# Designed miniproteins, single chains, continued (5), part 10

Each design is a single chain, and the fold is of that chain. pLDDT is the mean over its residues in the fold that is shown.

## One batch from the design tools (miniprotein)

Design m16318
Fold by ESMFold2-Fast:
Structure m16318 (fold): chain A 69 residues (1-69)
Amino acid sequence: SLSPEEFDAEVLEALALIYLSIAKNEIKRGNKQAAKDALTLAREVAKQLPPDVRARMEKDIKELEEKIK
């Protein structure tokens, strides 16, 4: 079973992944501002994650930011 701290981390990771999925979908739809907003939210959630998970999320965020130009 997960400790409360581990559960919170998994919930935050899931939330960051949801925002990344939203950003990717908005990029595909041509909605650059909505994509940027979703990436901002993903980054804010990622700050609360363990360093290794945060680094992975920040890499994915940067790759999507480059697609927005």
Scores: mean pLDDT 83

Design m16319
Fold by ESMFold2-Fast:
Structure m16319 (fold): chain A 94 residues (1-94)
Amino acid sequence: SVEELKEKTIKALENAAAYLKTSSDPVLQEAADLLEKLAKELRTASEEEAIKLLNETAQKLRDLAARSTDPAARTYLLLIAHELEETAKKLKEA
């Protein structure tokens, strides 16, 4: 269901943000803040708002990845961005 997908996504975002906050990399810390904010906003968002928020956050993560000189950080941010875009697509198709 949409509600189950939303709840799973929020938990995944909170877990990813907690992990990223353990990094001393300021780019990853900025990414953690974006994911934590997204998780909070998704709790009250409509499906249409959730799709927009997921895609906007994915783009912000891609922008952060472009600013990172660490290949591991860059790869991780691009992976999260892709996961957010795929979740937005699933919500739109539901």
Scores: mean pLDDT 88

Design m16320
Fold by ESMFold2-Fast:
Structure m16320 (fold): chain A 97 residues (1-97)
Amino acid sequence: ESAKVSSDAYAKDPPLTSMDTPEVGFSETTAISAAANAEAGIDPEDSLLAAENSVRTLKDLLDLAKKNGAPQSVIDRIEYSLKRAEEALERARKAVA
């Protein structure tokens, strides 16, 4: 509900219509980098949080894209990046365990 309200407000910002793809790529890259850092033993707690934040950002972007009737190609791109970010999160979690 709060996320839905934020998504509606975010829909008014340029990033939703022109930068959702860059945000998606940045979140995916952040998750992958966080997993690599966690595996290397570099601040595992902060790295795990970064990966979790990236996954949440991608989920919010996916919901927002669906709410705004984005083209299927945009939705597919976000879903692809989300899957990669979730894989990175699992790697980070295993490295921190």
Scores: mean pLDDT 73

Design m16321
Fold by ESMFold2-Fast:
Structure m16321 (fold): chain A 76 residues (1-76)
Amino acid sequence: SLEQKIEEALKEVKDIPEEERKRLVGYAKKWVDYNYPDLSEEERAELVANIIKKLGEMLKDPEERKKFDEFAKDFP
């Protein structure tokens, strides 16, 4: 399920504070739903999980976090 895929992805980015993990999950879901609204449930779950893992690793770097904030500001 989507929830299980998200939990598995979050285990790989466990060093991120809870508030940031919540934002990351919300952002990933919203980004996927906006850009790929016609995905199957399984495809959506995989893409959301992959975004969480990629962004989570990147956001461990404070400089990359600033870039993400700028990107999120321009998010549709």
Scores: mean pLDDT 73

Design m16322
Fold by ESMFold2-Fast:
Structure m16322 (fold): chain A 62 residues (1-62)
Amino acid sequence: DKIEFVDKLFNDPNVSILEFIKKLSEKFNIPIEKFLPALAKLNLGEITEEEFIEEVKKIVGK
């Protein structure tokens, strides 16, 4: 399932955050640009990793 795939990929220590977004973009046919606002907020410390993954799950769940 989409959510399970997101969780497994995010918890893979060999997958960088950029590779994570790229793999989700390719797997679910979502433009990478859809993930960039959430990534920017994470990089600026405006959201936690938990909040970031919730936003990613919302994008993937459309």
Scores: mean pLDDT 82

Design m16323
Fold by ESMFold2-Fast:
Structure m16323 (fold): chain A 74 residues (1-74)
Amino acid sequence: SMAASLALAERRIAQLVAQGRLDEARASADALKKNGFLRVAAAGYRALAEAYRSQGREEEAATLDAIADELEKE
């Protein structure tokens, strides 16, 4: 089902983030955004922002939060 596929995509992004594979997690979130899955993409960007904040990368985290906020408006 679409719901199951999107849940799997969200879990995969969380797993990539947990593994420190942030570029791959970003690419996955970007692909979801490009394909119109805005809610799941926003969740992915939020997870990435949290990871960047935990690393002291505040500017990158703020950029990701801004993307997630914009997707959540639509």
Scores: mean pLDDT 86

Design m16324
Fold by ESMFold2-Fast:
Parts: sequence; C-alpha cells; structure tokens
Structure m16324 (fold): chain A 92 residues (1-92)
Amino acid sequence: MTLKEKYEYILKAIKENISSINDPSTIKLAEIVKEVVEEALKNNLSEEEVEIRLLGKLLLEKGMDEETVKEYEKKLREGKMTLEELKEELAA
C-alpha cells in the first residue's frame, strides 16, 4: 500500500466515523488527524513531516505557545531531536 493510499484510507475512515464518536476529546483528536492528513494529501508530505505536523497540532491543542511548537518542529525536522527526547523534555 502506498503512503498516499494509507492517508486516503485514514481520511475516509475519520470522515465516515467522526459523527459516531461520543467522547469530545476523541472528536478533537480525530479533527487534528484529519487536518494533517488532508495537508499530506494536498502537498505530498513525507511520513516524517506528517508525524511532526501532527505532534505540533497536538501540542498547540494542549496549550503550548505557537513559537515553542515551531521550535520543536524545526528541531525534529533537522534531526536535532527525536520524538522520544521531546517526550522526555516535556515531562521534565
């Protein structure tokens, strides 16, 4: 299965099932995933770029400021930080 086919499947699944989700936090997460996957399909984004953008939107939703989120996204894109290292930094 191609990356594009995977994203198209995820997008379809979210669009068809979002109205049957009863938990507001799960609905919000589904909307964030939908937005990132739509961007990936429109701009032919890599899997790594999709993961970085998804994480950025999740951090913004949790109340982290946009400037700090952009700094973390840049570090992840440049390979200066891993997702595991970011998780440890956010816990400290």
Scores: mean pLDDT 77

Design m16325
Fold by ESMFold2-Fast:
Structure m16325 (fold): chain A 78 residues (1-78)
Amino acid sequence: APSQEELDREVELAILEIQVAVAAKYASKHPDDAAAFLERLLKSLGMEEEAQKVAEAVRSGNYKEARDIALKAIEKAL
């Protein structure tokens, strides 16, 4: 049923969004680790260009921009 497929997609999105939120919160204390985590996450989704942009944003201290790029990439991938 469509509702089951929608639920599965929403659960997957929620898990990915939580991972992005945790990494973004962690980024101010450990930017290199947070950048590496988000880069690997987006590369696993086939979003290599967005992975590079997120890593650069985190390393530049632009944590809000990094979060926004990551969330848009996840939405585009799913």
Scores: mean pLDDT 83

Design m16326
Fold by ESMFold2-Fast:
Structure m16326 (fold): chain A 70 residues (1-70)
Amino acid sequence: MEEEIQRIILDPEASPAVRDLAVAVYEGDLAAVDRLASGTDFSPRERAAVLRLAARAPPEIRAILLRNLA
């Protein structure tokens, strides 16, 4: 599961916003996840990537991501 988050972080085609969010998720930084997810106006493509990230994240981080995407 962490391997999927690492693939997003290392993907040169990922948007900077999605990559920064993936790093915060990988680090388990709840404050950074909430700040980045609430402060970013995601495109439909980025929103799909964030939903995939949420599916692999721990429950606490998943809740923060889904709250900010609803």
Scores: mean pLDDT 75

Design m16327
Fold by ESMFold2-Fast:
Structure m16327 (fold): chain A 64 residues (1-64)
Amino acid sequence: MSKEEILDEIVREVAERLNLSQEDVDEIRKIARTVLKQHPDLSEEALRNVVEGVAENVVRDRER
């Protein structure tokens, strides 16, 4: 499984847990993919932390 596939899996899990809209999921995926391209040596755990942080910020921004 590629890191992009792992990223998509993590985004799916986070989206389900936080009840994210498709728009929010797309935004998070784009940001996380950009981070992965700049830091291709990120571990799965580090990548998960990035997705989690981005998702929380997106949700909080939308709720305000």
Scores: mean pLDDT 79

Design m16328
Fold by ESMFold2-Fast:
Structure m16328 (fold): chain A 87 residues (1-87)
Amino acid sequence: MKEKIEEAEKLAREAEELLRSPDKATRLRGTDLALQALRLMREVAREQNDQATVDLIDRQIALMQQLRAAFEADLEATVALLEAARA
């Protein structure tokens, strides 16, 4: 469990740095690392039988998945706009 907490904290710090990037692809990668950190914290909470924390993390995972989808759509829209301009 201690190793999972330390890994989750490291991933969360890396995710925060990437999410502050002006680069769209880097921000998308930041959401992937944030989701990995949340999944590790969820496992720790389940092992501790802390249902309130599991429920909180499930909500955070859902919100982060929505943010990731928005960043992905923004990248796809940029590519589509460039392709349309070339057609």
Scores: mean pLDDT 82

Design m16329
Fold by ESMFold2-Fast:
Formats: structure tokens, sequence, C-alpha cells
Structure m16329 (fold): chain A 68 residues (1-68)
């Protein structure tokens, strides 16, 4: 499901943040994983949904970088 794809994507994002990856790398790699999983599972991701997910990942990654 889309929810499962998003959950897995967010999990990877937190792993990358814990490893000290910069926000741009976290967002790029997490979105790449989202696209890979969506294609593999046959899940369609609307452009507005993808934009919202990307924005959310960036906000989280930038917040964690500010705390470090």
Amino acid sequence: SLADVVRETVRLAYELMERGEPPEAVVRRSVERLRELAAREGVAVAPDTLANIRAGLRAIAEEEARRA
C-alpha cells in the first residue's frame, strides 16, 4: 500500500539522519527509495502526494540537523 511505502521511506530517512547524512542527501536517497518501492509494488504516487512527502522529509531532516 502507499502507507507501507511511505512508512518504509520514513524509516530509511531516520537511519540516514542517525548516520549524520546532510538533509539534501537524506531527502534525495529517501525519495529514490520511495520511487523504487512504489514501482516494485505497483503503487501509484500522485505528484502532489510526492511533493508533500518530499517537503515533510526535508522539514524533518533540517530539524534534526539543527539539533545536532
Scores: mean pLDDT 83

Design m16330
Fold by ESMFold2-Fast:
Structure m16330 (fold): chain A 81 residues (1-81)
Amino acid sequence: MEEELRKLESAFVEALRNNEKLDTSKFSEETLKELAKRILERLKEVERDKSLAEEVEKLLKEGKYPEALEKVIEYINSLPK
């Protein structure tokens, strides 16, 4: 789990850096869920991200872990520099 999670975190950061979609097909549902949960916890710590946190939480409850991660990537890439 932890090794696969680190690999997924690296792929997530690379997708953000290159403005690319995350290839979630190579990761287990459990690993995708774990990263999405960790991101949700961090989003809850930041007031500006409340709307995104609510959307990510809804997707997690629906079992849509790849979609939850994609929403985070889209949001971060939409932020002004």
Scores: mean pLDDT 76

Design m16331
Fold by ESMFold2-Fast:
Structure m16331 (fold): chain A 74 residues (1-74)
Amino acid sequence: SPIVEELRKLLENVDSLSKEQLIEKLQEIRDKSKNPKVKTVLDETIKRIKSSKSKEELKDALEQGLRAVEMIEK
């Protein structure tokens, strides 16, 4: 899945991205997804990232979002 691959790349590069850049890229991935379930997962992932207080919480939110999208795209 192209969506899953892009989310994996974001997670791999998360330490080089600002929180704002990560949110922008997640919104772009959300907008080009055609699956409403994937859009919902990414919206929740973005909310969790916005409320994250540490890099660890941010990474955990992104990783959980990736796992949920992988399950939908199978």
Scores: mean pLDDT 87

Design m16332
Fold by ESMFold2-Fast:
Structure m16332 (fold): chain A 81 residues (1-81)
Amino acid sequence: SVEELIEKIREYLLEIIEALLNGEDITPLVEEAKSELDPETAKRFLSMARLLEHAIKEGESREKILALMETLLEDLRKQLL
C-alpha cells in the first residue's frame, strides 16, 4: 500500500538524519534503501535524502529537519495517489 511505502521511506530517512547529525557516512543506508525500492521511488528517495543532507549541513535544527522530512513525505504521498 501507499501507507506502507511511505512508512518504509520515513524509517530510512530517519536513520539517514540520525547518521548525518552524528557525522556518520550514509552510503550503506542509501544503498540498502535503493535495493528495497523500485527505480522511480528510489530516485525520489535520493532527492529527499539530498535535501535533508543539505539542510543539516546548513545548520538547520533537528525540529526543522523533521518538519522538512514530513513535508517531503506528504508531497510523495500526493504524487503516488
Scores: mean pLDDT 85

Design m16333
Fold by ESMFold2-Fast:
Structure m16333 (fold): chain A 89 residues (1-89)
Amino acid sequence: MSDEEQEELRKQLLSDDPEVARRAFIQLSEISDEDAYRIITSLSREELVALLAKRLDPRTAIALDFALSTKGGAVTVPISRVVRLEELP
């Protein structure tokens, strides 16, 4: 878990090869959440949008949407919160 490894993962996430990008996301699940979050949040807004556009799996898309939100993106309200409020009397 060197700075060089984090830079390599960042480059792999931006790859046009979907297999390379997919493998990079598997590696993100194997490193610490802090390191994974650091890599994702170090990307520009345009890079994060490009990752979403590459049709990544839903959980990865959600993580990227959260990162975009922290970079001044729109605030998303999870559907589970709306359902919870409706379940309450």
Scores: mean pLDDT 59

Design m16334
Fold by ESMFold2-Fast:
Structure m16334 (fold): chain A 81 residues (1-81)
Amino acid sequence: MLSEEELVESMLKLIESHRDSSDAQKEQILAWVIREIIEEYGEEKAKKIVEKVKEQLDDATKKILDRAWEKVEEELRKEKE
C-alpha cells in the first residue's frame, strides 16, 4: 500500500499529466481518484491527502479539487442510509 506522502505525490503527478485537460475532465478524474482512495484507505486518510495536495496547488486548481471532493462527499452521504 502507498503511504500518505506517496499518495500526495501520485495525485500531484496526475494533476500535472492532465494540465492541458478541460476543468470538467480534471474534476472528473480527481473525483474518481478521491473515491478510490476513500475505498482503499478510508475517508479520514483521503481528507488528509486532499488537504496536503491543495497546499501545493494554485488557486484555480484548488477550486477544481474542492469541487471534486465535494461531489464525492455528497455521493457518499447519499449512499450511507
Scores: mean pLDDT 79

Design m16335
Fold by ESMFold2-Fast:
Structure m16335 (fold): chain A 88 residues (1-88)
Amino acid sequence: MKEDLENVRGILEDALKAVKEGNVREASILLTAAAIQLVALRDLYPGNETIDKALELVRKAMRSLDAGNYEEAIKYLEEAIELLKKAI
């Protein structure tokens, strides 16, 4: 699990960089990959608050990105990354 969370954190760090560089398409692909991995982890570890909160933040970042709210997407990405750093 810790290695899985570290891998998800890496994907989110790459997504954050993509948003900041204006590569919205790459950020969307990376966020989708992170969400898929977090859903799989939630199924393996039901009731894990860190996984549930990370997935919530990733979904919020995805919605903000789709709406063109890049500053809001960055905020949710940074919150998800910090949450995962504290859990590892």
Scores: mean pLDDT 87

Design m16336
Fold by ESMFold2-Fast:
Structure m16336 (fold): chain A 66 residues (1-66)
Amino acid sequence: MTPELEEAARALLARFEPIVEELRERGITSGREAVEWLRAHPDPERQELAALLEAQHEAYLKELEE
């Protein structure tokens, strides 16, 4: 594992922390609902978070197919 990438990921998570907190305050607990809510707003930060969640879901599905 690459510690430098892990630190970069932590910095990104800290940047998205307010958005994640807002999702929790709204009671959005499913990743699908979170992505839909994020995509409803044309903000780059929300779109980046939605893309990250999608990438994680796609990677998980690819592993399940094997």
Scores: mean pLDDT 68

Design m16337
Fold by ESMFold2-Fast:
Structure m16337 (fold): chain A 94 residues (1-94)
Amino acid sequence: SDEYAKKAIELLEEVIKLSEETDESTSDLIKKGAKAIIRLIEEKDYESAIELLEELIKTVEYYLSETKDEKHKETLEKIIELLKKAKEYVEKAK
């Protein structure tokens, strides 16, 4: 489980980095969400981490549906993919 937990954290750190390529309000929300999820993974609270990951994915999918900027769309799509992969690793870490 420690190996899968580490992989999930690495993906969430990549999400934080990519979020800086979005608008300031979207970036701030994604960073706060990802950091909260990392903390839950470090505390081995995998159930709460999965719940927050599902909420963050839905929130980012909403932002993707509302944006008209093509570069922001590409970045948000990549963030969603990384968040879904992080969720898979957290589920395996249980």
Scores: mean pLDDT 89

Design m16338
Fold by ESMFold2-Fast:
Structure m16338 (fold): chain A 102 residues (1-102)
Amino acid sequence: DEIEEILERLRQETDPARAQELVEELYKLMKEKKDPELTLKAAEELLDIAEQEPDPQIRQILAQGALELAMYALKISEKKEDILRAIGLALRAIGLLIDVEL
């Protein structure tokens, strides 16, 4: 699974530039698949990684990516539960971005 490969690489990534590339690749893949449930899972996984990330620059990149995925999921979601989940994930991402340590 290409998504799981990108997420696993992100969990171990220590280079902010490489983290940015991987997040952009994940976002492009989600836009190609146009699957709201899959996009919500990807956003949630990025937030889980971001919350455990010790590097503030990488954490910001991951949180920004999660916000963009949550907003995209919100745009393509038809189900009430998916819409509410997207809003919740977007708020979590905003919380991490407001807590900027740069």
Scores: mean pLDDT 86

Design m16339
Fold by ESMFold2-Fast:
Structure m16339 (fold): chain A 85 residues (1-85)
Amino acid sequence: MDKEISALRREAQKAVDAGDYKAAADKYAQVSELYRQAGEPLLSQAYATFSEAERLYAQGKFKEGRELTLRGVGLAIRGIGEEID
């Protein structure tokens, strides 16, 4: 799973670099589903949000997409930082 998620994230980044935001959105949606199956709800939501951001970029809505990307980053930080005190 971790290797699969890493591969999908790398593929999503390559799609972004190529301007293929739709392919990037599809890859982030796959990462979201894998985190959901792993019981990582905040990381799943973060990558679902990244997928939505990339769909907005594909539509030329770069400002709205960037706002969602920042929201997704916040969710991912919370997901990584969840520890029992």
Scores: mean pLDDT 82

Design m16340
Fold by ESMFold2-Fast:
Structure m16340 (fold): chain A 65 residues (1-65)
Amino acid sequence: SEEERERLFERAKKELFSLGAKSVRFEGDTIYLEIDDPSVSKTVAAEIVAIALGFELGGKVKVYY
C-alpha cells in the first residue's frame, strides 16, 4: 500500500542518513543518494534495493559522490 511504501521510504532515509548520506531523494521508483564515503553507499544501496523489490518499488538506485 501507499502507506507501507511511505513507511519504508522514511525508514530508508533514516538509515541512509545514519550511515553518512548527505542527501536522499525518492523519485518514482528511483532512489538518489549523495554520500561522502563511497564504501558505505554500495552496502546500503543493496539493502534498500532488496526492500524495494519486496514491495514493488522498482529498486533503482543512483549514487553521487
Scores: mean pLDDT 63

Design m16341
Fold by ESMFold2-Fast:
Structure m16341 (fold): chain A 63 residues (1-63)
Amino acid sequence: MEEEIWREAELALQIIKAAVSKIAGDYETAADYYERASQLAEPIDPELAEEFRKTAEELRKKA
């Protein structure tokens, strides 16, 4: 249960880092953080994980 809370907290941090990087125009770094968020979200919400993967791919196209 504590491990699951840690994963959710880490997921939130990766999402925040991704959003900040995207706003800063660092699309490569933003894509990396969304990819990490996708990995963390997979056991919690596979649909959300897939959304993050697609976002990372789109950001890499802009990098």
Scores: mean pLDDT 80

Design m16342
Fold by ESMFold2-Fast:
Structure m16342 (fold): chain A 78 residues (1-78)
Amino acid sequence: MKAEEVVKKLEEGLKGLEEYYEKNKDDEEKREQALKGVERALELMPKVEEVAKDNPEVLKRIEELKKRLEELKKELEK
């Protein structure tokens, strides 16, 4: 339950971050803020994986989140 709640919050945060980036693509300062957000989320991934290691459905969602974070980071880095 708690691991699923954490993953849901991270999914919501990522959607907000993706929306923020789409609205502010031409703003260097806001792109830097978005990149910092992605980096912070990636730092949390190992802890979330540890909490969810016995829940395969949550682990799949974490893997999807990691892929989306990596894609967004690549876009922000150009």
Scores: mean pLDDT 78

Design m16343
Fold by ESMFold2-Fast:
Structure m16343 (fold): chain A 63 residues (1-63)
Amino acid sequence: MIKELIEKVKEGDIEAYVELRKYLFENGIPSLDEEFSTNVSDEEADKIQEAGAKTVEEMEAKR
């Protein structure tokens, strides 16, 4: 599950980013920083941040 979500987030899938954030919250995990650090490159980390920024923008549009 998590691996598939991370791969989708790397592709810029905003929906997958939202699902990943929900998973972290529901399981009481503050972050996957350690897993991201070991399994993603700096370039892929930038993609994840970009997806997060788009998610925030979409949430603001709903308000």
Scores: mean pLDDT 61

Design m16344
Fold by ESMFold2-Fast:
Structure m16344 (fold): chain A 91 residues (1-91)
Amino acid sequence: MYVEDLDKEQLLEATEEAVEETLKIAKEKGDVETAINGALAAIYALGLVDPEAAEELRKRLEEELPKEYEPLLEEAKKKLEELEKKKAEAE
């Protein structure tokens, strides 16, 4: 039904853009919380089709995000891990 290669490529591109935009918003002191949540949601979706690429982008976000936003990143990660864990238990 879905073209796996196309879906994977689209998710990778969208996730890369979400991470880059989040880092840009963090530097400009914009709505970082919303940006982090969006980027991590995109990384989670990418992880369903390309776990290795998702992990690299997650690591990039963690390493390049200013230290002052680490608490927001940890809260967003915790929310996504809870969602992922529940979905894994259902499958």
Scores: mean pLDDT 74

Design m16345
Fold by ESMFold2-Fast:
Structure m16345 (fold): chain A 71 residues (1-71)
Amino acid sequence: MTLKNISGTYRENGKVSVVDASGITEEQIREAQGEVPQLFLDLIGVSLSFSLDSVTEEDIAALEKEVLEAL
């Protein structure tokens, strides 16, 4: 299983969920993991239903883990 198309990311009940997005590869995820959380969100073209200020490092780590576990 490989996440190729992520069309949105939203926070529901205190969780950040990957819905579906285009163009994401394992290589891009691996590269982005070494960067700041904002760069990772920018890379995947995330549309947040909340401000970036409400996103924690834990939320970003959970998103990265969720994406990697779906590969």
Scores: mean pLDDT 48

Design m16346
Fold by ESMFold2-Fast:
Structure m16346 (fold): chain A 74 residues (1-74)
Amino acid sequence: SMEEKIEEILKEAKEKFKELFEKGLPYDELMNEVGKVVHETRKKLEEAGASEEEIQEVLNELYKYTAELYKEYK
């Protein structure tokens, strides 16, 4: 289903975010790499046929997750 595809794409993006934070990159490099993951996540969602509303919901969840990771790895 579309919901299952979206959840798998979000899960993969969250795993990539966690890996990036674990690397201990300088802030500017970390934000650049996070931006690349966000862009690729949007592309995967578009290819899966997600609506713009569904894409924005996933991206909002990723930004929320970034705040959580920042608290854990700072």
Scores: mean pLDDT 85

Design m16347
Fold by ESMFold2-Fast:
Structure m16347 (fold): chain A 60 residues (1-60)
Amino acid sequence: SRLEEATAALRKHGIAAAGGLEELSNEDALYILRTLSEEDRAALVGMLSEEKRAFVLANL
């Protein structure tokens, strides 16, 4: 699934996979971000659009 592929890419490529998060629903992006380390999560959240970042920050 796209969610499984995005999760694998994030774990292997870090910030390079931030574009994959933008293609996911807000809920799926939040789910993946919750599985990451604090450092990786902070870096990727900084790379998101304003709308998706606001949703993620409100729900983490």
Scores: mean pLDDT 71

Design m16348
Fold by ESMFold2-Fast:
Structure m16348 (fold): chain A 66 residues (1-66)
Amino acid sequence: MREERRRNILEAFGVKSQRELVEFLRNELGLTHVTLSDISRVLNGEPVPPRLRLYLEGVVRGERRK
């Protein structure tokens, strides 16, 4: 994935950092299994579980609701 995807995902959730995104996902959406490392890997386009990547990309594309 491109570096711009990282920024787009953060902006789609209205957060400024991976740490804030992790807190949002865990506290607002109940994704308690998500870690800072998992989010960092998704945002940088590194290998991660496809379900997490597709969900975050879907929100950026407007195909998924928060």
Scores: mean pLDDT 64

Design m16349
Fold by ESMFold2-Fast:
Structure m16349 (fold): chain A 99 residues (1-99)
Amino acid sequence: SSEDEKLLEKIRNATEEDFPDKKDFEIALEVIDEVAKELNIELSEEQKLKLAYLIHLYLQDKVPISRLLSEISKILGLSKSTLKEILRKAVPLYAQKLS
């Protein structure tokens, strides 16, 4: 859908400025770094930023991850299984750190 295409474009072009709060951005990046270390995955700075934005959108219930998983994994340059594992660990941790 056109709404899904706009959402995928936002993820593709995500920057620090897309976060409403700088503190939320810093927490999201720290969560991605922590999860990447736990999973022994090497992520580029661009992948980390886009993943940080993705977990922020997911927590806000703004991304239908199950439906868009294949397209999001392609944007991030990750396998679907790797993306699922990152989200499974990162989203709850991000929610906890924002509490």
Scores: mean pLDDT 84

Design m16350
Fold by ESMFold2-Fast:
Structure m16350 (fold): chain A 75 residues (1-75)
Amino acid sequence: MEEEERRIRELKEEFLAFFEAMVEAIEKIYIEKNKGTLTEEEKKELEEEKKRILEIAKKKAEELARWLLEQERKA
């Protein structure tokens, strides 16, 4: 059913954009808390953690999209 796949894709994109914005906000808070100064090692660790979180977020975005679609069908 094409409409269902389209809806899931749209929701995934919205959730991914939301998670991406959250990761950016967390990064800014972390940098500010460290007085704007990060070592090269800290920068690398932050980038690796951001990548890990975004990979998890992609999986969760799909789960949330499917869950929300099921809720819409039950309502």
Scores: mean pLDDT 76

Design m16351
Fold by ESMFold2-Fast:
Structure m16351 (fold): chain A 60 residues (1-60)
Amino acid sequence: GAAEAARAGERALAGARRVNSAAGAKSGVWGTQEALRLAPSEGARRALEETERLARELGG
């Protein structure tokens, strides 16, 4: 459901941060973007924004 998709995005962001990996951050962007597309929510949108920011910081 929408809540599960948002939580998956948040976990992807947390994982990317832990491994400090550009590849992980890009995977997180894809996951959170898909979650937001399927079930728009404030949590999913915020997770996408944070993941995109992390991806930009880690690897461009």
Scores: mean pLDDT 67

Design m16352
Fold by ESMFold2-Fast:
Structure m16352 (fold): chain A 58 residues (1-58)
Amino acid sequence: MKKSKEIQLSELVRAYVAALRAGDTEKAAAYEEQIKSLGEIGERAVKTVRAHLAAEAA
């Protein structure tokens, strides 16, 4: 099965958000590194997720 970077990113971002909401900092850090390993698109996604969660908390 061949997954695009976009599908992998969506799956990892979903897991990352769930880990952050659960307060699982170790799991969140692991998913963040996996997302960043996808390159520029991953780094941008991490930044977007953090901004979105900060806005939800405000």
Scores: mean pLDDT 78

Design m16353
Fold by ESMFold2-Fast:
Structure m16353 (fold): chain A 86 residues (1-86)
Amino acid sequence: GEAARRAAELAREHALLAGERKSAEGVTGGAIGAMGSALDAALRDGERGGRLAAEAAREGGREGGGEGGELAARAAERAAEGMAEA
């Protein structure tokens, strides 16, 4: 279970460093953070969360961040609901 937290922590740390590098606080930090949350949720929920998180991450890469961040957030929310049910 802690592997999920570690992956999310690393992603957030990376996002913070990228954000600090750019004063403009661009979308990059948000997208990386959202992807980290999606991975964290996927690892917790398992199969369902994994599928949603992977798709959200791919969409984020293609779309250039914004929409991918939202999809990743929804994937994380679904995985959290699965954890609460379990």
Scores: mean pLDDT 55

